# Designed miniproteins, single chains, continued (3): the designs that were tried, part 105

Each design is a single chain, and the fold is of that chain. pLDDT is the mean over its residues in the fold that is shown.

## One batch from the design tools (miniprotein)

Design m11886
Fold by ESMFold2-Fast:
Structure m11886 (fold): chain A 68 residues (1-68)
Amino acid sequence: SAAIERLEEARRLVREGRFEEAIEIVRELQKQGLISEKEAEATIRALEEGDEVAALSGLEDMIRRLKE
């Protein structure tokens, strides 16, 4: 899945401290309808707050849901 590949890229970017680039991936996926507005908003908020743990958790939850 292209969405899963992009979310895995966002996780890598978060681990590298590249939060703005991770936000752009999440926004793009939400705009494409591949993730919900609620999932996108929660994860973007964590990224904007610099909460790496919450951001990684949100990305992992989205990846897990899309694999189901």
Scores: mean pLDDT 88

Design m11887
Fold by ESMFold2-Fast:
Parts: C-alpha cells; sequence; structure tokens
Structure m11887 (fold): chain A 69 residues (1-69)
C-alpha cells in the first residue's frame, strides 16, 4: 500500500509539472509578443518563479523514486 501511495503521489506531481510547463510556454509566447519593458520584467519574474517550482517538484519526485526503489 505504501508503494501504491508513492506511485499516486508521483503521478500527481507529473500532472503539476505538465501544468507548469504549459503555463511557462504561454508566458514565453506573451514575452515574445511584448514590447513594454515593465510587462517583460513581470513576465520574466513569473517564468522564473514557475521554473523554481518545477525544479522543486522534480527534486520531490527524485526522493519519491528513491523510496520506491
Amino acid sequence: SEKEQLRKELLAKIGEIIRIIGEILDLERQLAATTDAAEKAALQARIAELQARRQALLQQMDELSKQLG
């Protein structure tokens, strides 16, 4: 049951990462279309925040994978 719960948690984190990647791609499209310096700075800050969140989730998945092994 513990390994089954860890698998479910991994699948949930994969779903979160997919959502984050989608949001980053949308923001990158907006950044490419934007000429306003303040708007560019805000978009870049949000992309950086999401990249950090993605890295944290990847590390959590690595730890869960080690527990499954």
Scores: mean pLDDT 87

Design m11888
Fold by ESMFold2-Fast:
Formats: C-alpha cells, sequence, structure tokens
Structure m11888 (fold): chain A 55 residues (1-55)
C-alpha cells in the first residue's frame, strides 16, 4: 500500500466521521513505515485534523 493510498483512506474515514478507524489505520501503517513516510504521514495527519476537527 502506497503512502498516497493510506492518506486517501485516512481522508475518507475522517470525512465519514470515523476518527477511530482513521487513527487505527495511521497507527498500523506507522509500525512499518520508513522515517520519511512517518514524517510525511504525521504532517498530513495534523493538517487533516486541523481541517476536519479544529476544536
Amino acid sequence: MSLEEVLARIRALLEAGDYDGAAALLEDFLRTASPEERERLLREWNELLNEHFPP
């Protein structure tokens, strides 16, 4: 699974209001991700949370 695919799935889950599912997918991928992938994924995750769940 590519980083782009993981990010697309996380976006879809957050859009659907499934925070727990999005967080579980993030955690699962981070266990096997490279340092570069982790950095990108965490940055995108923070941006998505600010967009969908700002308060």
Scores: mean pLDDT 77

Design m11889
Fold by ESMFold2-Fast:
Order: sequence, then structure tokens, then C-alpha cells
Structure m11889 (fold): chain A 73 residues (1-73)
Amino acid sequence: MNQYLYQLYKDGGDSSKKMGDSYEKKGDLEQAAKMYRGSSTLYQKAHDHLPSDTSYLDKSKESQKKADELLSK
């Protein structure tokens, strides 16, 4: 397992999700969706480096769903 890449992608996913939450609260739904898609990709990469921790796979799916919901209108 590459623990450095796991930490990098995990922290990146968390930061991107927080930015998405911030944009959504101010009504910038396009930027929010972009940040949530970025979060989903980073959480997926974190899971790929630590497959025994399924929590980041779940977070990836939730962030992707949130992005899709914001863009499907």
C-alpha cells in the first residue's frame, strides 16, 4: 500500500468536498458540482490505495451523486 498517496488523495477529497459544500451554500451550483466531482475522484483514488477501508468508496459515490443531482436540472 502507498500510504503517502492514500493520505494525499484522502486529504484532497476532504478539501474538495468542503469547497463544494461552501459553493452550494452560496448558491454557486456549477462550482459546487465541479468540487464534488473532484472530491469523488480523489476519494476513489484513496480507496484504490487502501481497499480495506470502504468508507472512501462510499464517500466517492455520495460526492458523485451530489454532483449529478446539482447538474441534472
Scores: mean pLDDT 82

Design m11890
Fold by ESMFold2-Fast:
Structure m11890 (fold): chain A 85 residues (1-85)
Amino acid sequence: DAAAVVAKAVELAEKALELAEKAIEAAKKGDLEKARELLREAEVELGLAEIELAIARKLGADTSAAEAALDKAEAALKEARKLLK
């Protein structure tokens, strides 16, 4: 089911975004250990989202929503990495 794969990619990308935003918050508070752990978790979820997106593309699904969610998550992850140096 192509729609289910797209939905899973969106879900995983949104989870990665939430974790990356929490990592940014922790880093700004000076809790660098928590920020690094949250960033690691965000990277895992983003990787899983990328796998689901690749499967959806192979199935010929409309991946627009998943790609938008991934782009937003990647931007937040990039910001978190900059704060952690």
Scores: mean pLDDT 89

Design m11891
Fold by ESMFold2-Fast:
Structure m11891 (fold): chain A 78 residues (1-78)
Amino acid sequence: MEEELERDLALAISEIRLAVEKIAASRHEDPEIGKKAIELAEKGIEELRRMAEEGASAEEILELGRKKAEEVRKILEE
């Protein structure tokens, strides 16, 4: 169970980090947008880790991870 949670937590974190990576590659014209994306990702990752420590399910971790990755992508649409 804990092994499965670790895997899903790693996947959720990876999705958020990939979102930030794509921004770093595409938003070179505005470094402030990159900074905001990194800050959102960092907070999202902290929240995911906290939920895992509090015994959240793998499904909850994956759902939050997707939501946080989406929030990162959204800040970069503008």
Scores: mean pLDDT 74

Design m11892
Fold by ESMFold2-Fast:
Structure m11892 (fold): chain A 74 residues (1-74)
Amino acid sequence: SDQQAIDEAEKRGQRSTEAVNKAVEELRKEKGLDPSMSAAEFISAVAPGDFEKQIALTKEITEKAREILEEEKK
Protein backbone atom coordinates (compact mmCIF):
# COMPACT_ATOMS: atom_id res chain seq x y z
CA SER A 1 0.00 0.00 0.00
CA ASP A 2 1.00 3.65 -0.43
CA GLN A 3 1.07 4.05 3.36
CA GLN A 4 3.65 1.24 3.73
CA ALA A 5 5.87 2.86 1.06
CA ILE A 6 5.60 6.22 2.85
CA ASP A 7 6.37 4.64 6.26
CA GLU A 8 9.42 2.84 4.83
CA ALA A 9 10.67 6.05 3.17
CA GLU A 10 10.21 8.01 6.42
CA LYS A 11 12.11 5.37 8.43
CA ARG A 12 14.92 5.39 5.83
CA GLY A 13 15.00 9.21 5.94
CA GLN A 14 15.15 9.22 9.75
CA ARG A 15 17.99 6.66 9.82
CA SER A 16 19.91 8.64 7.16
CA THR A 17 19.46 11.89 9.11
CA GLU A 18 20.63 10.23 12.35
CA ALA A 19 23.68 8.75 10.59
CA VAL A 20 24.59 12.14 9.07
CA ASN A 21 24.25 13.80 12.50
CA LYS A 22 26.53 11.15 14.05
CA ALA A 23 29.06 11.53 11.20
CA VAL A 24 29.17 15.33 11.66
CA GLU A 25 29.60 14.89 15.44
CA GLU A 26 32.51 12.44 14.97
CA LEU A 27 34.21 14.65 12.35
CA ARG A 28 33.82 17.74 14.59
CA LYS A 29 35.54 15.82 17.41
CA GLU A 30 38.33 14.62 15.08
CA LYS A 31 38.96 18.23 13.91
CA GLY A 32 38.77 19.66 17.45
CA LEU A 33 35.64 21.75 16.79
CA ASP A 34 32.59 22.40 19.00
CA PRO A 35 30.34 19.28 18.98
CA SER A 36 27.22 21.50 19.06
CA MET A 37 27.96 23.00 15.61
CA SER A 38 25.48 22.30 12.80
CA ALA A 39 26.68 20.58 9.62
CA ALA A 40 26.52 23.91 7.74
CA GLU A 41 28.48 25.71 10.48
CA PHE A 42 31.05 22.90 10.49
CA ILE A 43 31.55 23.11 6.70
CA SER A 44 31.75 26.93 6.83
CA ALA A 45 34.26 26.82 9.73
CA VAL A 46 36.56 24.27 8.04
CA ALA A 47 36.25 25.50 4.41
CA PRO A 48 35.09 29.16 4.29
CA GLY A 49 34.63 30.27 0.67
CA ASP A 50 36.32 27.14 -0.73
CA PHE A 51 33.68 25.33 -2.79
CA GLU A 52 35.92 22.38 -3.74
CA LYS A 53 36.86 21.80 -0.08
CA GLN A 54 33.18 22.11 0.90
CA ILE A 55 32.32 19.39 -1.66
CA ALA A 56 35.13 17.20 -0.28
CA LEU A 57 33.80 17.66 3.29
CA THR A 58 30.26 16.80 2.14
CA LYS A 59 31.61 13.57 0.59
CA GLU A 60 33.53 12.79 3.81
CA ILE A 61 30.33 13.27 5.87
CA THR A 62 28.35 11.09 3.43
CA GLU A 63 30.94 8.27 3.53
CA LYS A 64 31.08 8.40 7.34
CA ALA A 65 27.27 8.28 7.51
CA ARG A 66 27.28 5.27 5.15
CA GLU A 67 29.76 3.46 7.43
CA ILE A 68 27.57 4.19 10.48
CA LEU A 69 24.49 2.81 8.67
CA GLU A 70 26.39 -0.36 7.69
CA GLU A 71 27.61 -0.87 11.28
CA GLU A 72 24.02 -0.50 12.58
CA LYS A 73 23.01 -3.49 10.37
CA LYS A 74 25.35 -5.81 12.35
Scores: mean pLDDT 72

Design m11893
Fold by ESMFold2-Fast:
Structure m11893 (fold): chain A 70 residues (1-70)
Amino acid sequence: SLKEEVEEAIKKAEELVNDPKTSIEEIKKALDEVGELLNKAVEAGELSDEEQREFAKRVHEIILKLEEKE
């Protein structure tokens, strides 16, 4: 399902941002993929408001960690 694809994409982005050897460009590409999949899942009606908020929190945490690398 799209929800499972979003979960996997977020987990990948979380792993990349926590790896000090990963480039900023690779993390940004992973976040772009998360955004694309989130938009598709929302459009398909596969995510509740609560699930959207939880995914948004995780994305926000990734962005904060990315800013620490810059």
Scores: mean pLDDT 84

Design m11894
Fold by ESMFold2-Fast:
Structure m11894 (fold): chain A 90 residues (1-90)
Amino acid sequence: SEREKKAKELIAEGEKALSEGKYEEAKRLFEEAIRLAGKDNVEALRNLGIALYKLGKYKEAIELFEQALSIEGKDDLGLQTGLSEAKAKL
């Protein structure tokens, strides 16, 4: 419960950092959220993938998007788009 609340707060802070172009800060916050919420938190994995993509870390972003798709399902258009865009940079 407490760890889940902290993870949600970190995701919200990370999303704000992401919207402000603070991609390294966003990455750090989403990594902390994953440590608290667990490696199956699709929202944190998706957002970390986006932050890594913005930082030019395309191979790492691909891994996070594929992990999120394996949990959420392959019908998530946003995750499929992120994965395709990251792969196009390789």
Scores: mean pLDDT 86

Design m11895
Fold by ESMFold2-Fast:
Structure m11895 (fold): chain A 60 residues (1-60)
Amino acid sequence: MLKVTVETKNITSAIGAALLAIGLDPNAKVKVEGTTVTAELPDNEAGRKAVEAMKELSKE
């Protein structure tokens, strides 16, 4: 299982990261705490793509 934690610039970006994870896997375990998003994703192609996308969002 892939686990990722990203710190975003604002709450809108945090919501975006959470929606991205859930959109790629509806069963993804996601927690949002202010601007910090933690997600547990499957260790498969979809999960790996979600992790990379969430990391890109943390740069913004």
Scores: mean pLDDT 74

Design m11896
Fold by ESMFold2-Fast:
Structure m11896 (fold): chain A 79 residues (1-79)
Amino acid sequence: MAEEIARRAAERHPVLSLEAALELARELLELGLSPEEAAEYLDLAGAFAEGMVELGESPEEAERLGVAFALGVARAVKG
C-alpha cells in the first residue's frame, strides 16, 4: 500500500527519492488519510520540491522542504 503510493509518486516526481516518498506516505496514512489523499499530498510534496529546484535549491534540500511542507499541511488539516 504505502510502497505502491510512494513508488508512483517518485516515478512522477524524480526529485523525490523512493525512501523519502515511502516515509511521507507512511506518516500520512498514520495521520488517518486515505491512500488517495496520501497520494495527493505526495504529489504536493513533489510539485513543491520541483518549484524549489527552479528557485536554485539543491535536489536534496528541495526534497526535504517539499516533504516538510506537505506533511505540515496534512497535520494542520487533520489535527
Scores: mean pLDDT 87

Design m11897
Fold by ESMFold2-Fast:
Structure m11897 (fold): chain A 92 residues (1-92)
Amino acid sequence: SLSEEARKLIEEAEEALRKGDEETARELVRKAAELENKSVIDVLPGQVDTVLAFIPDEYRNKVLFAFSKEAYEELLKHPRGPAVLEAQYQAV
């Protein structure tokens, strides 16, 4: 589970991403990952398969994703995408 501070950073990252500020979103994800000793994986447009290939225990315990706005919107439209976004941006 993420700490309260890391959760706040991830929530701010999602808001920045929705507004199209990909750099701010990435920096906030990077900061949250440093607090939680997790790796950051960049997800560029068309690379959503990188995210969908992770099993739940790996992306919840070891990695955080830095999405481009296009990759975020692709995941919102994918049948399995919203569950992945919820796993990162909203509490378990």
Scores: mean pLDDT 77

Design m11898
Fold by ESMFold2-Fast:
Structure m11898 (fold): chain A 104 residues (1-104)
Amino acid sequence: MEEFRQLLNQAIDLLNELYKKAKEVSEELTKLVDQAAFQLILALHYLDEDIEKAVEYFEGLLRTVQELLKKAREISPEIAELAQQFLDTVQKLLELVKKMVEEK
């Protein structure tokens, strides 16, 4: 639980930095960051209500971040680096959520 909270705080911090930098560089990247933020909010909403839906939203978030990373690599190396860090953090969050499904 504490590890999840720490990873979540890291994800939020990375998402805020991504939004700030994307907004100055690319409307396309900014829209992908907004989509990722929305998917994260929905995943968190379903953690206590429907954990299977939470997993689905985290998987959707991973797909959005993979697209963000691919696009960012063509536009800004700095945003690509942040997107990679965010991808790694979201993967760890999803692994913890899947573990919670097994331990429940």
Scores: mean pLDDT 85

Design m11899
Fold by ESMFold2-Fast:
Order: structure tokens, then C-alpha cells, then sequence
Structure m11899 (fold): chain A 55 residues (1-55)
């Protein structure tokens, strides 16, 4: 299972990829590759971290 810290790191990575012009699907797949998780897990972790959002 992923810690909240890992979820936050994944969300930040995803955000950077989106800002660079990647689609959500491509960004999720890249994050999943780098963290060694499935795309579904990466997506779920990013959603959870984004809900907490760091202002």
C-alpha cells in the first residue's frame, strides 16, 4: 500500500507532466512506470493527493 507521502510525490509528478502538455493518460502511465505501480494505483493516488491540495 502507498503512504500519503508517496501519493503526494506522485501527484506532483503528474502535475508537472500535465503542465508540460501531456495528456492525463500519458502522465498517469509515466508516473506508474517510475513508481512501479499500476496505472490505476497511480491515478487513485494522484486523486487522493489532489483532494488534499497544498495551497
Amino acid sequence: MLSEEQQREMAERLRELLLAGRSIGEAVEEVAREFGVSPEEARDAAIAAMERDTP
Scores: mean pLDDT 74

Design m11900
Fold by ESMFold2-Fast:
Structure m11900 (fold): chain A 78 residues (1-78)
Amino acid sequence: KVKELVDKAKKLEEEKKYEEAGKLYIEAAEEAEKKGDYSVAAELYEKAAELYEKAGKLEEAEKAREKAKELEKKAEEL
């Protein structure tokens, strides 16, 4: 499921639909988080933040980055 969401997001990114692509990366990150794969989830949230910035969605980008930092710390804590 995570791979399927990422593949769809990449296609949207190629179409320059950055906000829609960012939303799919958020969904992929949430699925990775549910599986306990916090490092992958953090990377996906960072990618979503980058895409939201390109879309001019600065508040959404900030929230995604905060979530990525939280999950990266959680992955390191064990």
Scores: mean pLDDT 82

Design m11901
Fold by ESMFold2-Fast:
Structure m11901 (fold): chain A 62 residues (1-62)
Amino acid sequence: DIDEVLAKAGEQVRKLIDQGQKQRDALLKQGKFEEAAKVYSEKLSEASKVAREALRKVRELL
């Protein structure tokens, strides 16, 4: 089911972005700006991979 694939991927993406924002904000409060940027970028990359994989699965269901 396409809707189920998209719903699950959307939930995973939201969780990854939320985790990245929390980790980034914690590092920013400590003045670790480079580490904050890196961890957030890494979580965004993970979220992009989840979204890309979900789109690939949707195409296979069409």
Scores: mean pLDDT 84

Design m11902
Fold by ESMFold2-Fast:
Structure m11902 (fold): chain A 58 residues (1-58)
Amino acid sequence: SYIEKISKDDILDFLSHVTGLSKEEILKLSEEELKKLIKEAFPHLSDEQIEKIIKVIR
């Protein structure tokens, strides 16, 4: 199902909205900074789920 697929752009749009950072600023973050940002935005996500999100963005 297409609805179960999340694009890199969709993830960046969501993170931009939640964090107040631009998509460009998010893309400039280090992997460690990006992991921290995602964990703060989604505290219920496991480290494995966060790593999967990082792979989509990178």
Scores: mean pLDDT 75

Design m11903
Fold by ESMFold2-Fast:
Structure m11903 (fold): chain A 100 residues (1-100)
Amino acid sequence: SAEKKANMITEFESMVESLKELAPYLTPEQLEEVLKRLEELISELPEELKPEFQKLLDELKKEIAKLTPKELSPEELKEVYTKVQNLIDGTTLLLKGLVD
């Protein structure tokens, strides 16, 4: 449905905006893993949704490329990365539920 597609786009956009805010606090290796997970998520979506989601991912990639890394303690870094993983996991589960 149109409502279902709009909800999927809104959820992904919300995740991307949160990821933009958290990205300066991730290591380059963690950022690469996050981007890989998002590319895998998009690859599993219906073909008609892929272009819009890909545009959002491409904008995230551009924002990440401009970042100056911030140094955090190991404890803070673990907390931020856990938050990022939970955000991606939750959004992935929600989007997969909406595809059916």
Scores: mean pLDDT 81

Design m11904
Fold by ESMFold2-Fast:
Structure m11904 (fold): chain A 57 residues (1-57)
Amino acid sequence: SDIEELMKIPGVDEETARKLIETFGNIENIKKASVEELEKIEGIDPAKAEGIKKLLN
């Protein structure tokens, strides 16, 4: 599950993972998103956005 894979990232809870999938549609689109685009999601600060980019790419 994309949600379960995202929840493996430190600081990404189920609510944040669901918002990421709702906004971007799938993990491939999240990988393509910029840090700035990820920061627009409620609950994601700059450090979490960078962590998402590092762990997914």
Scores: mean pLDDT 81

Design m11905
Fold by ESMFold2-Fast:
Structure m11905 (fold): chain A 63 residues (1-63)
Amino acid sequence: MSLAESLETAAVWAARQGRYDLSLAAAKKMAELGHKEAVRRTAQRLRELGYHDLADEVEKLAE
């Protein structure tokens, strides 16, 4: 499993636990490491799960 996949999984899991701070931190780490496509996938997964505001914040990190 890649580091990007690990951070993507962590971000989604944290959101499901109500830990939006940790979800956003994992997404920021992916962006810092240059994994913009993983950040976009994370935002899409969060949106599909109903975390629309968090997904919008994560998507901005891919810009």
Scores: mean pLDDT 84

Design m11907
Fold by ESMFold2-Fast:
Structure m11907 (fold): chain A 71 residues (1-71)
Amino acid sequence: ELEEILEKLKKSVELGRWIADQLEAAFREEMLRVAEKKGYDVEAVRQALDAGDPAVEDELTREMIEEARKK
């Protein structure tokens, strides 16, 4: 019984991590889409996001929110 619960928990954790990875990838793709729409250099933005530049992430997140509010 306990072993069955632990196996189910392990599978749930693995599924949760997979979903989190998928959401992270989708969020990144949306940031790149917004950057392209706004006329930014998409490759430079991609490099900044890979480097974990919070200023670039914050700016693109703000632009995404503005676009969502417009619709």
Scores: mean pLDDT 76

Design m11908
Fold by ESMFold2-Fast:
Structure m11908 (fold): chain A 50 residues (1-50)
Amino acid sequence: MEEGKPPADLPSEEELERLKAAGVTTPSQLAELFRDAHPSARLRAVERFF
């Protein structure tokens, strides 16, 4: 239904660094921030963050 254009749902390395600076230090906090995102995107964010 929508185009296959990738939105900003997948966090970049720069975005992950900003999250660390903002005090996000646990996988639970990352999962909560991306709760509405696709499960694979949350998994990738956790892998990149840790």
Scores: mean pLDDT 62

Design m11909
Fold by ESMFold2-Fast:
Structure m11909 (fold): chain A 57 residues (1-57)
Amino acid sequence: SAAEKAEIALRKAEEAEAAGDLQAAADYYDGAAFLYERAGKPELAEEARKKAEELRA
């Protein structure tokens, strides 16, 4: 499901962020945001998108 895929993308984002790969982390957070919107979870999508923006600053 879209929600399940979003959770996987979020995990990948967190792993990339912990590894210091901020570009990959931001891309995964954007992917999670897109999938959370598809799953009808706009609050989680907004959180993921804000995290991606923070990492690209």
Scores: mean pLDDT 86

Design m11910
Fold by ESMFold2-Fast:
Structure m11910 (fold): chain A 64 residues (1-64)
Amino acid sequence: SMKLIEEAQKLLEEGWKKIKEGNLSEALKLARQALDLAIQAGDQELVDRAVDLMIDASFGRGVL
């Protein structure tokens, strides 16, 4: 649904901001929340973006 997509996008934006701030644990929590919403929405591109954020938060390196 559109609302799930919008919420997932906001969580991804907040998560990347947390990575920039060096708060990897908070970024990982936000990525997990975004992934759950992306799966519920059936949006594969958002799922991929959330997984990328989770990888970067877990290992300190972005996947592009």
Scores: mean pLDDT 83

Design m11911
Fold by ESMFold2-Fast:
Structure m11911 (fold): chain A 67 residues (1-67)
Amino acid sequence: SLEELKEEVKEKMEEFERELVRRYLAGEISPEEARKLTEEFEKELIEWLKSQGLSEEEAEEILKELR
């Protein structure tokens, strides 16, 4: 269902944020690299949602709702 997909996206976003913060605090990435990784992650989420049967527009809407 759409609700299950939204829950999965939230879980993926929380895991990504936790790992990004860990790497940043460990000095493994710069602020610029963190921004780039975030942009790449958002694109990967859109592609994953499209693989689940959503359109690009529907995937982008879900990401906007969860920001």
Scores: mean pLDDT 84

Design m11913
Fold by ESMFold2-Fast:
Structure m11913 (fold): chain A 67 residues (1-67)
Amino acid sequence: SLVEELEKLAKESPDSELSKELREVAQRLREIEQRFRAQPPTDEELKEASALIARARKLAEEAKKLI
């Protein structure tokens, strides 16, 4: 799970600001996953999810370089 990877990287990251961003993105992804399980997403919500996933992957790669 991308969320679990972000949470693990947040714990391992020596950068407090990056750790904070990783946790915030992980939390937002969890909220979107719960929302999508409750009812079908709109086109706007799908675009939001796609953008957040792209940001999450980029942030994870940045964090891995520091560990």
Scores: mean pLDDT 80

Design m11914
Fold by ESMFold2-Fast:
Structure m11914 (fold): chain A 74 residues (1-74)
Amino acid sequence: GLEEGFGKPVEEAKKLYEKAIEEGNEKLEEEAKKKLEEVYELLKRTTPKELWPELEKFFEELLKELEEKKKEVL
């Protein structure tokens, strides 16, 4: 599925973002956001248009999860 084929780059970007939140490192947070954007753009280009709503939902849920974790650390 979408999660399996590109899971490792998404997981790496997610872990970097989680580490940035834990450390309060704004520079790492920006790097993680950039990596997530690059992965999203790549997936969007390689994914059939019919699956774009599922791809968008996946990344929206991921970003929401990361924002919730950020609020918990504050």
Scores: mean pLDDT 74

Design m11915
Fold by ESMFold2-Fast:
Formats: C-alpha cells, structure tokens, sequence
Structure m11915 (fold): chain A 92 residues (1-92)
C-alpha cells in the first residue's frame, strides 16, 4: 500500500514533468525511481547481477570475486538512485 502510494506519486510527478517540458535527464531520473519503487532494483543493476551470477556458475570467477562484483553493483545502483532522487528534488 505504501509502495502503491509512492508509485502513484512518482507517476503524477512524471506527468507534471512531461506537461512542463522537463529535460530528458529529469524524466530518466523519475523512470529510475519508478523502477526501484515497482521492483526494488534498477533493471540495469538486475541485468549486471545476472551476468555476474552466470560467470560464477560457469566457474569463470572465484567466490571472492563474485562477492566483490555484487558489492560493486550494489554500490553503483545506490549511487545512481541517490543521484536520481537529488535531480528530481532539485527540479521541484
């Protein structure tokens, strides 16, 4: 229910941004926040995790490398989400 309220708020913010002629960077930021609200992750980060998991499963990377790559993906995703939030807040 809180999740549905956040999604609704972001969808209305996107509609207002389109109506006001917001830059593509703002629309992209809102879309990333919608992905996170709907799925709990960005699609780009999910695809990277799948790739790393396959490399580990095929024995191409060590368990230590696998954990390091997952941590890097998590850090990159968290940074992108934070930057997206700041862009949307600064636009308001």
Amino acid sequence: MEKEEEIKRLEEMRKEAVRSGAPQEILDAINRLLEVAETGYTIAAKLRRIGVELEYEFGRITPEQYQAELARIDADEARLIEESRKLVEDYK
Scores: mean pLDDT 83

Design m11916
Fold by ESMFold2-Fast:
Structure m11916 (fold): chain A 80 residues (1-80)
Amino acid sequence: GEAERREILERLEELRKRGLELLKQTEDLELINRAIALLLRAIGLEFEIEKGLISAEEARERLRELEEELRELEEEQKKL
């Protein structure tokens, strides 16, 4: 219900904050471009959720994929 949507939106906000921190830390152009693309996808997902265009289950799956991709980008940054 609404509580589930709120939890997903809070996770998206956390993902956005982490993505922006990655952009502040990285000097690698490939990582910058990938982080920007991920943040744009996160913004799109937020609007799909707010407009009721996506189910909570589908939103969780897409969010999980974005969170995993961000973890991979953060790991790549640590190797630089």
Scores: mean pLDDT 87

Design m11917
Fold by ESMFold2-Fast:
Structure m11917 (fold): chain A 90 residues (1-90)
Amino acid sequence: LEKEAEEYEKKGEEAAKKGDYIKAAEYYLRAALLYKAAGNNEKAAEALEKAAEALEKAKKELIEKYGVSEEEVDEAVAYLRKKAAELKAK
């Protein structure tokens, strides 16, 4: 689980470097779920924060190419950041 989470985090970083922020968000979300399942809440929170950032950068593409509303993107970003904060609370 933890090694698989690390692999998805690296894939997310590679996708973000290429400007593919939708794929980056998907990979970071998978990494977060796997880190959480492994009991690593700190890494899970970091991955959720990276997913939220990638989703913000993908906002224009999601609206223009996929018909997602700005409100839906903003709500998803807020939700991911809220979950990251909850995981960091010890």
Scores: mean pLDDT 85

Design m11918
Fold by ESMFold2-Fast:
Structure m11918 (fold): chain A 60 residues (1-60)
Amino acid sequence: NLKKAITEELVKAGVSEKKAREIAERIEAGVPLEEIAKEFGLSVEKLREIAVNAKKKAAE
């Protein structure tokens, strides 16, 4: 559920489904948000917001 929720939030934010899935896998694996942001050209702040929103949805 968490991985799916992160993927859906990223797609809504304009990230392609393929990239969103890869980012979600990295977040779930505990990769630092700073490293993910650098790899995919996203802001750390944006990734943090997405992760927080996804965790709220996944906690249902």
Scores: mean pLDDT 79

Design m11919
Fold by ESMFold2-Fast:
Structure m11919 (fold): chain A 56 residues (1-56)
Amino acid sequence: SMGRIKEIAKRHNLSVEKVKEALLKAGESETLFRAAVRDLEISEETARKLIEELLK
């Protein structure tokens, strides 16, 4: 959801657009997925749900 993305962006001093871009790229590659999970400090479950919501 957008609320969760905004929370992540604020926590890491990133723009919402940068978080969305990182998550969309994470959906394309296992290596990028693992990097996004570590860098954004979210669970794999949260990352998968956010990627799915962004693709809707």
Scores: mean pLDDT 83

Design m11920
Fold by ESMFold2-Fast:
Structure m11920 (fold): chain A 72 residues (1-72)
Amino acid sequence: MAAVEEVKRLAREARRAALEGDLERALALLREADALWEAAKPSLTDEQKQELLEELARLGREMREALEALLA
């Protein structure tokens, strides 16, 4: 499952970059993850897709909470 793990790795790196304040790098990593996800999507099982979406949703919530705290 190299594609699933690679997308998760890129998403985690993007979250780390965002928390470090490097939003440009975070966006570049998210775009790379999205491109890889779209390329891999036809070959993934529903379970693999669900696992990946759950991880991405969790990382997105954490990034959103960090941004809201910064702006408050």
Scores: mean pLDDT 75

Design m11921
Fold by ESMFold2-Fast:
Structure m11921 (fold): chain A 90 residues (1-90)
Amino acid sequence: DEVEEARRIAEQVIELLEEAGVSEEDIEKVREYLEEAIEALEEGDYEKAIEYLDKAIDIAAEAEPSLDLEGQILVSVAIIALASLKTSLR
């Protein structure tokens, strides 16, 4: 169940970004893109889902340099999780 797996990964990513100290504004942007990706998956639009996953990764990556080392590690784990999900859809 790719939609259920995507929802699980999205939830884990948001938790990692919150623990990392990413701003609420950036977390909201990531959440919006992940929701769009999940909706695209439910519609069978894998290309659109991948596009929104890439947008979520970009927001997380842009937030990373402003964090301490622990926060940077947590964001890196979140990005790896999203990249792995993206790979599984190809």
Scores: mean pLDDT 86

Design m11922
Fold by ESMFold2-Fast:
Structure m11922 (fold): chain A 104 residues (1-104)
Amino acid sequence: SLREWVIKLLRGAASALEELIANTTDPEIKKQLEEVLEKVRKLIEEIENGKISPKEAIEKLEEIKEKLEEIREKTTDPDLKAAIDDIISIVESAIELLRKLEEE
């Protein structure tokens, strides 16, 4: 189902965030990435338990994307920027699938 694919994408984003956090040495950036990871984990739980509408899930993912873009702007590390861009791409893919689910 589209919902199962959204969950798989978000679990992929969570795993990528966990790896990025483990490899991040800047304590402020690490803290902000940990806050994003917690939001992603909570959203996965809300979707799995049917506690959130597709529209509300999109709104939360757009907030997550905005926070990732803010973190990206705070760093000058090109590897960290590229890793964040990859996670943003996964979030954008999840938003597009949720939009299709909202239209069903």
Scores: mean pLDDT 88

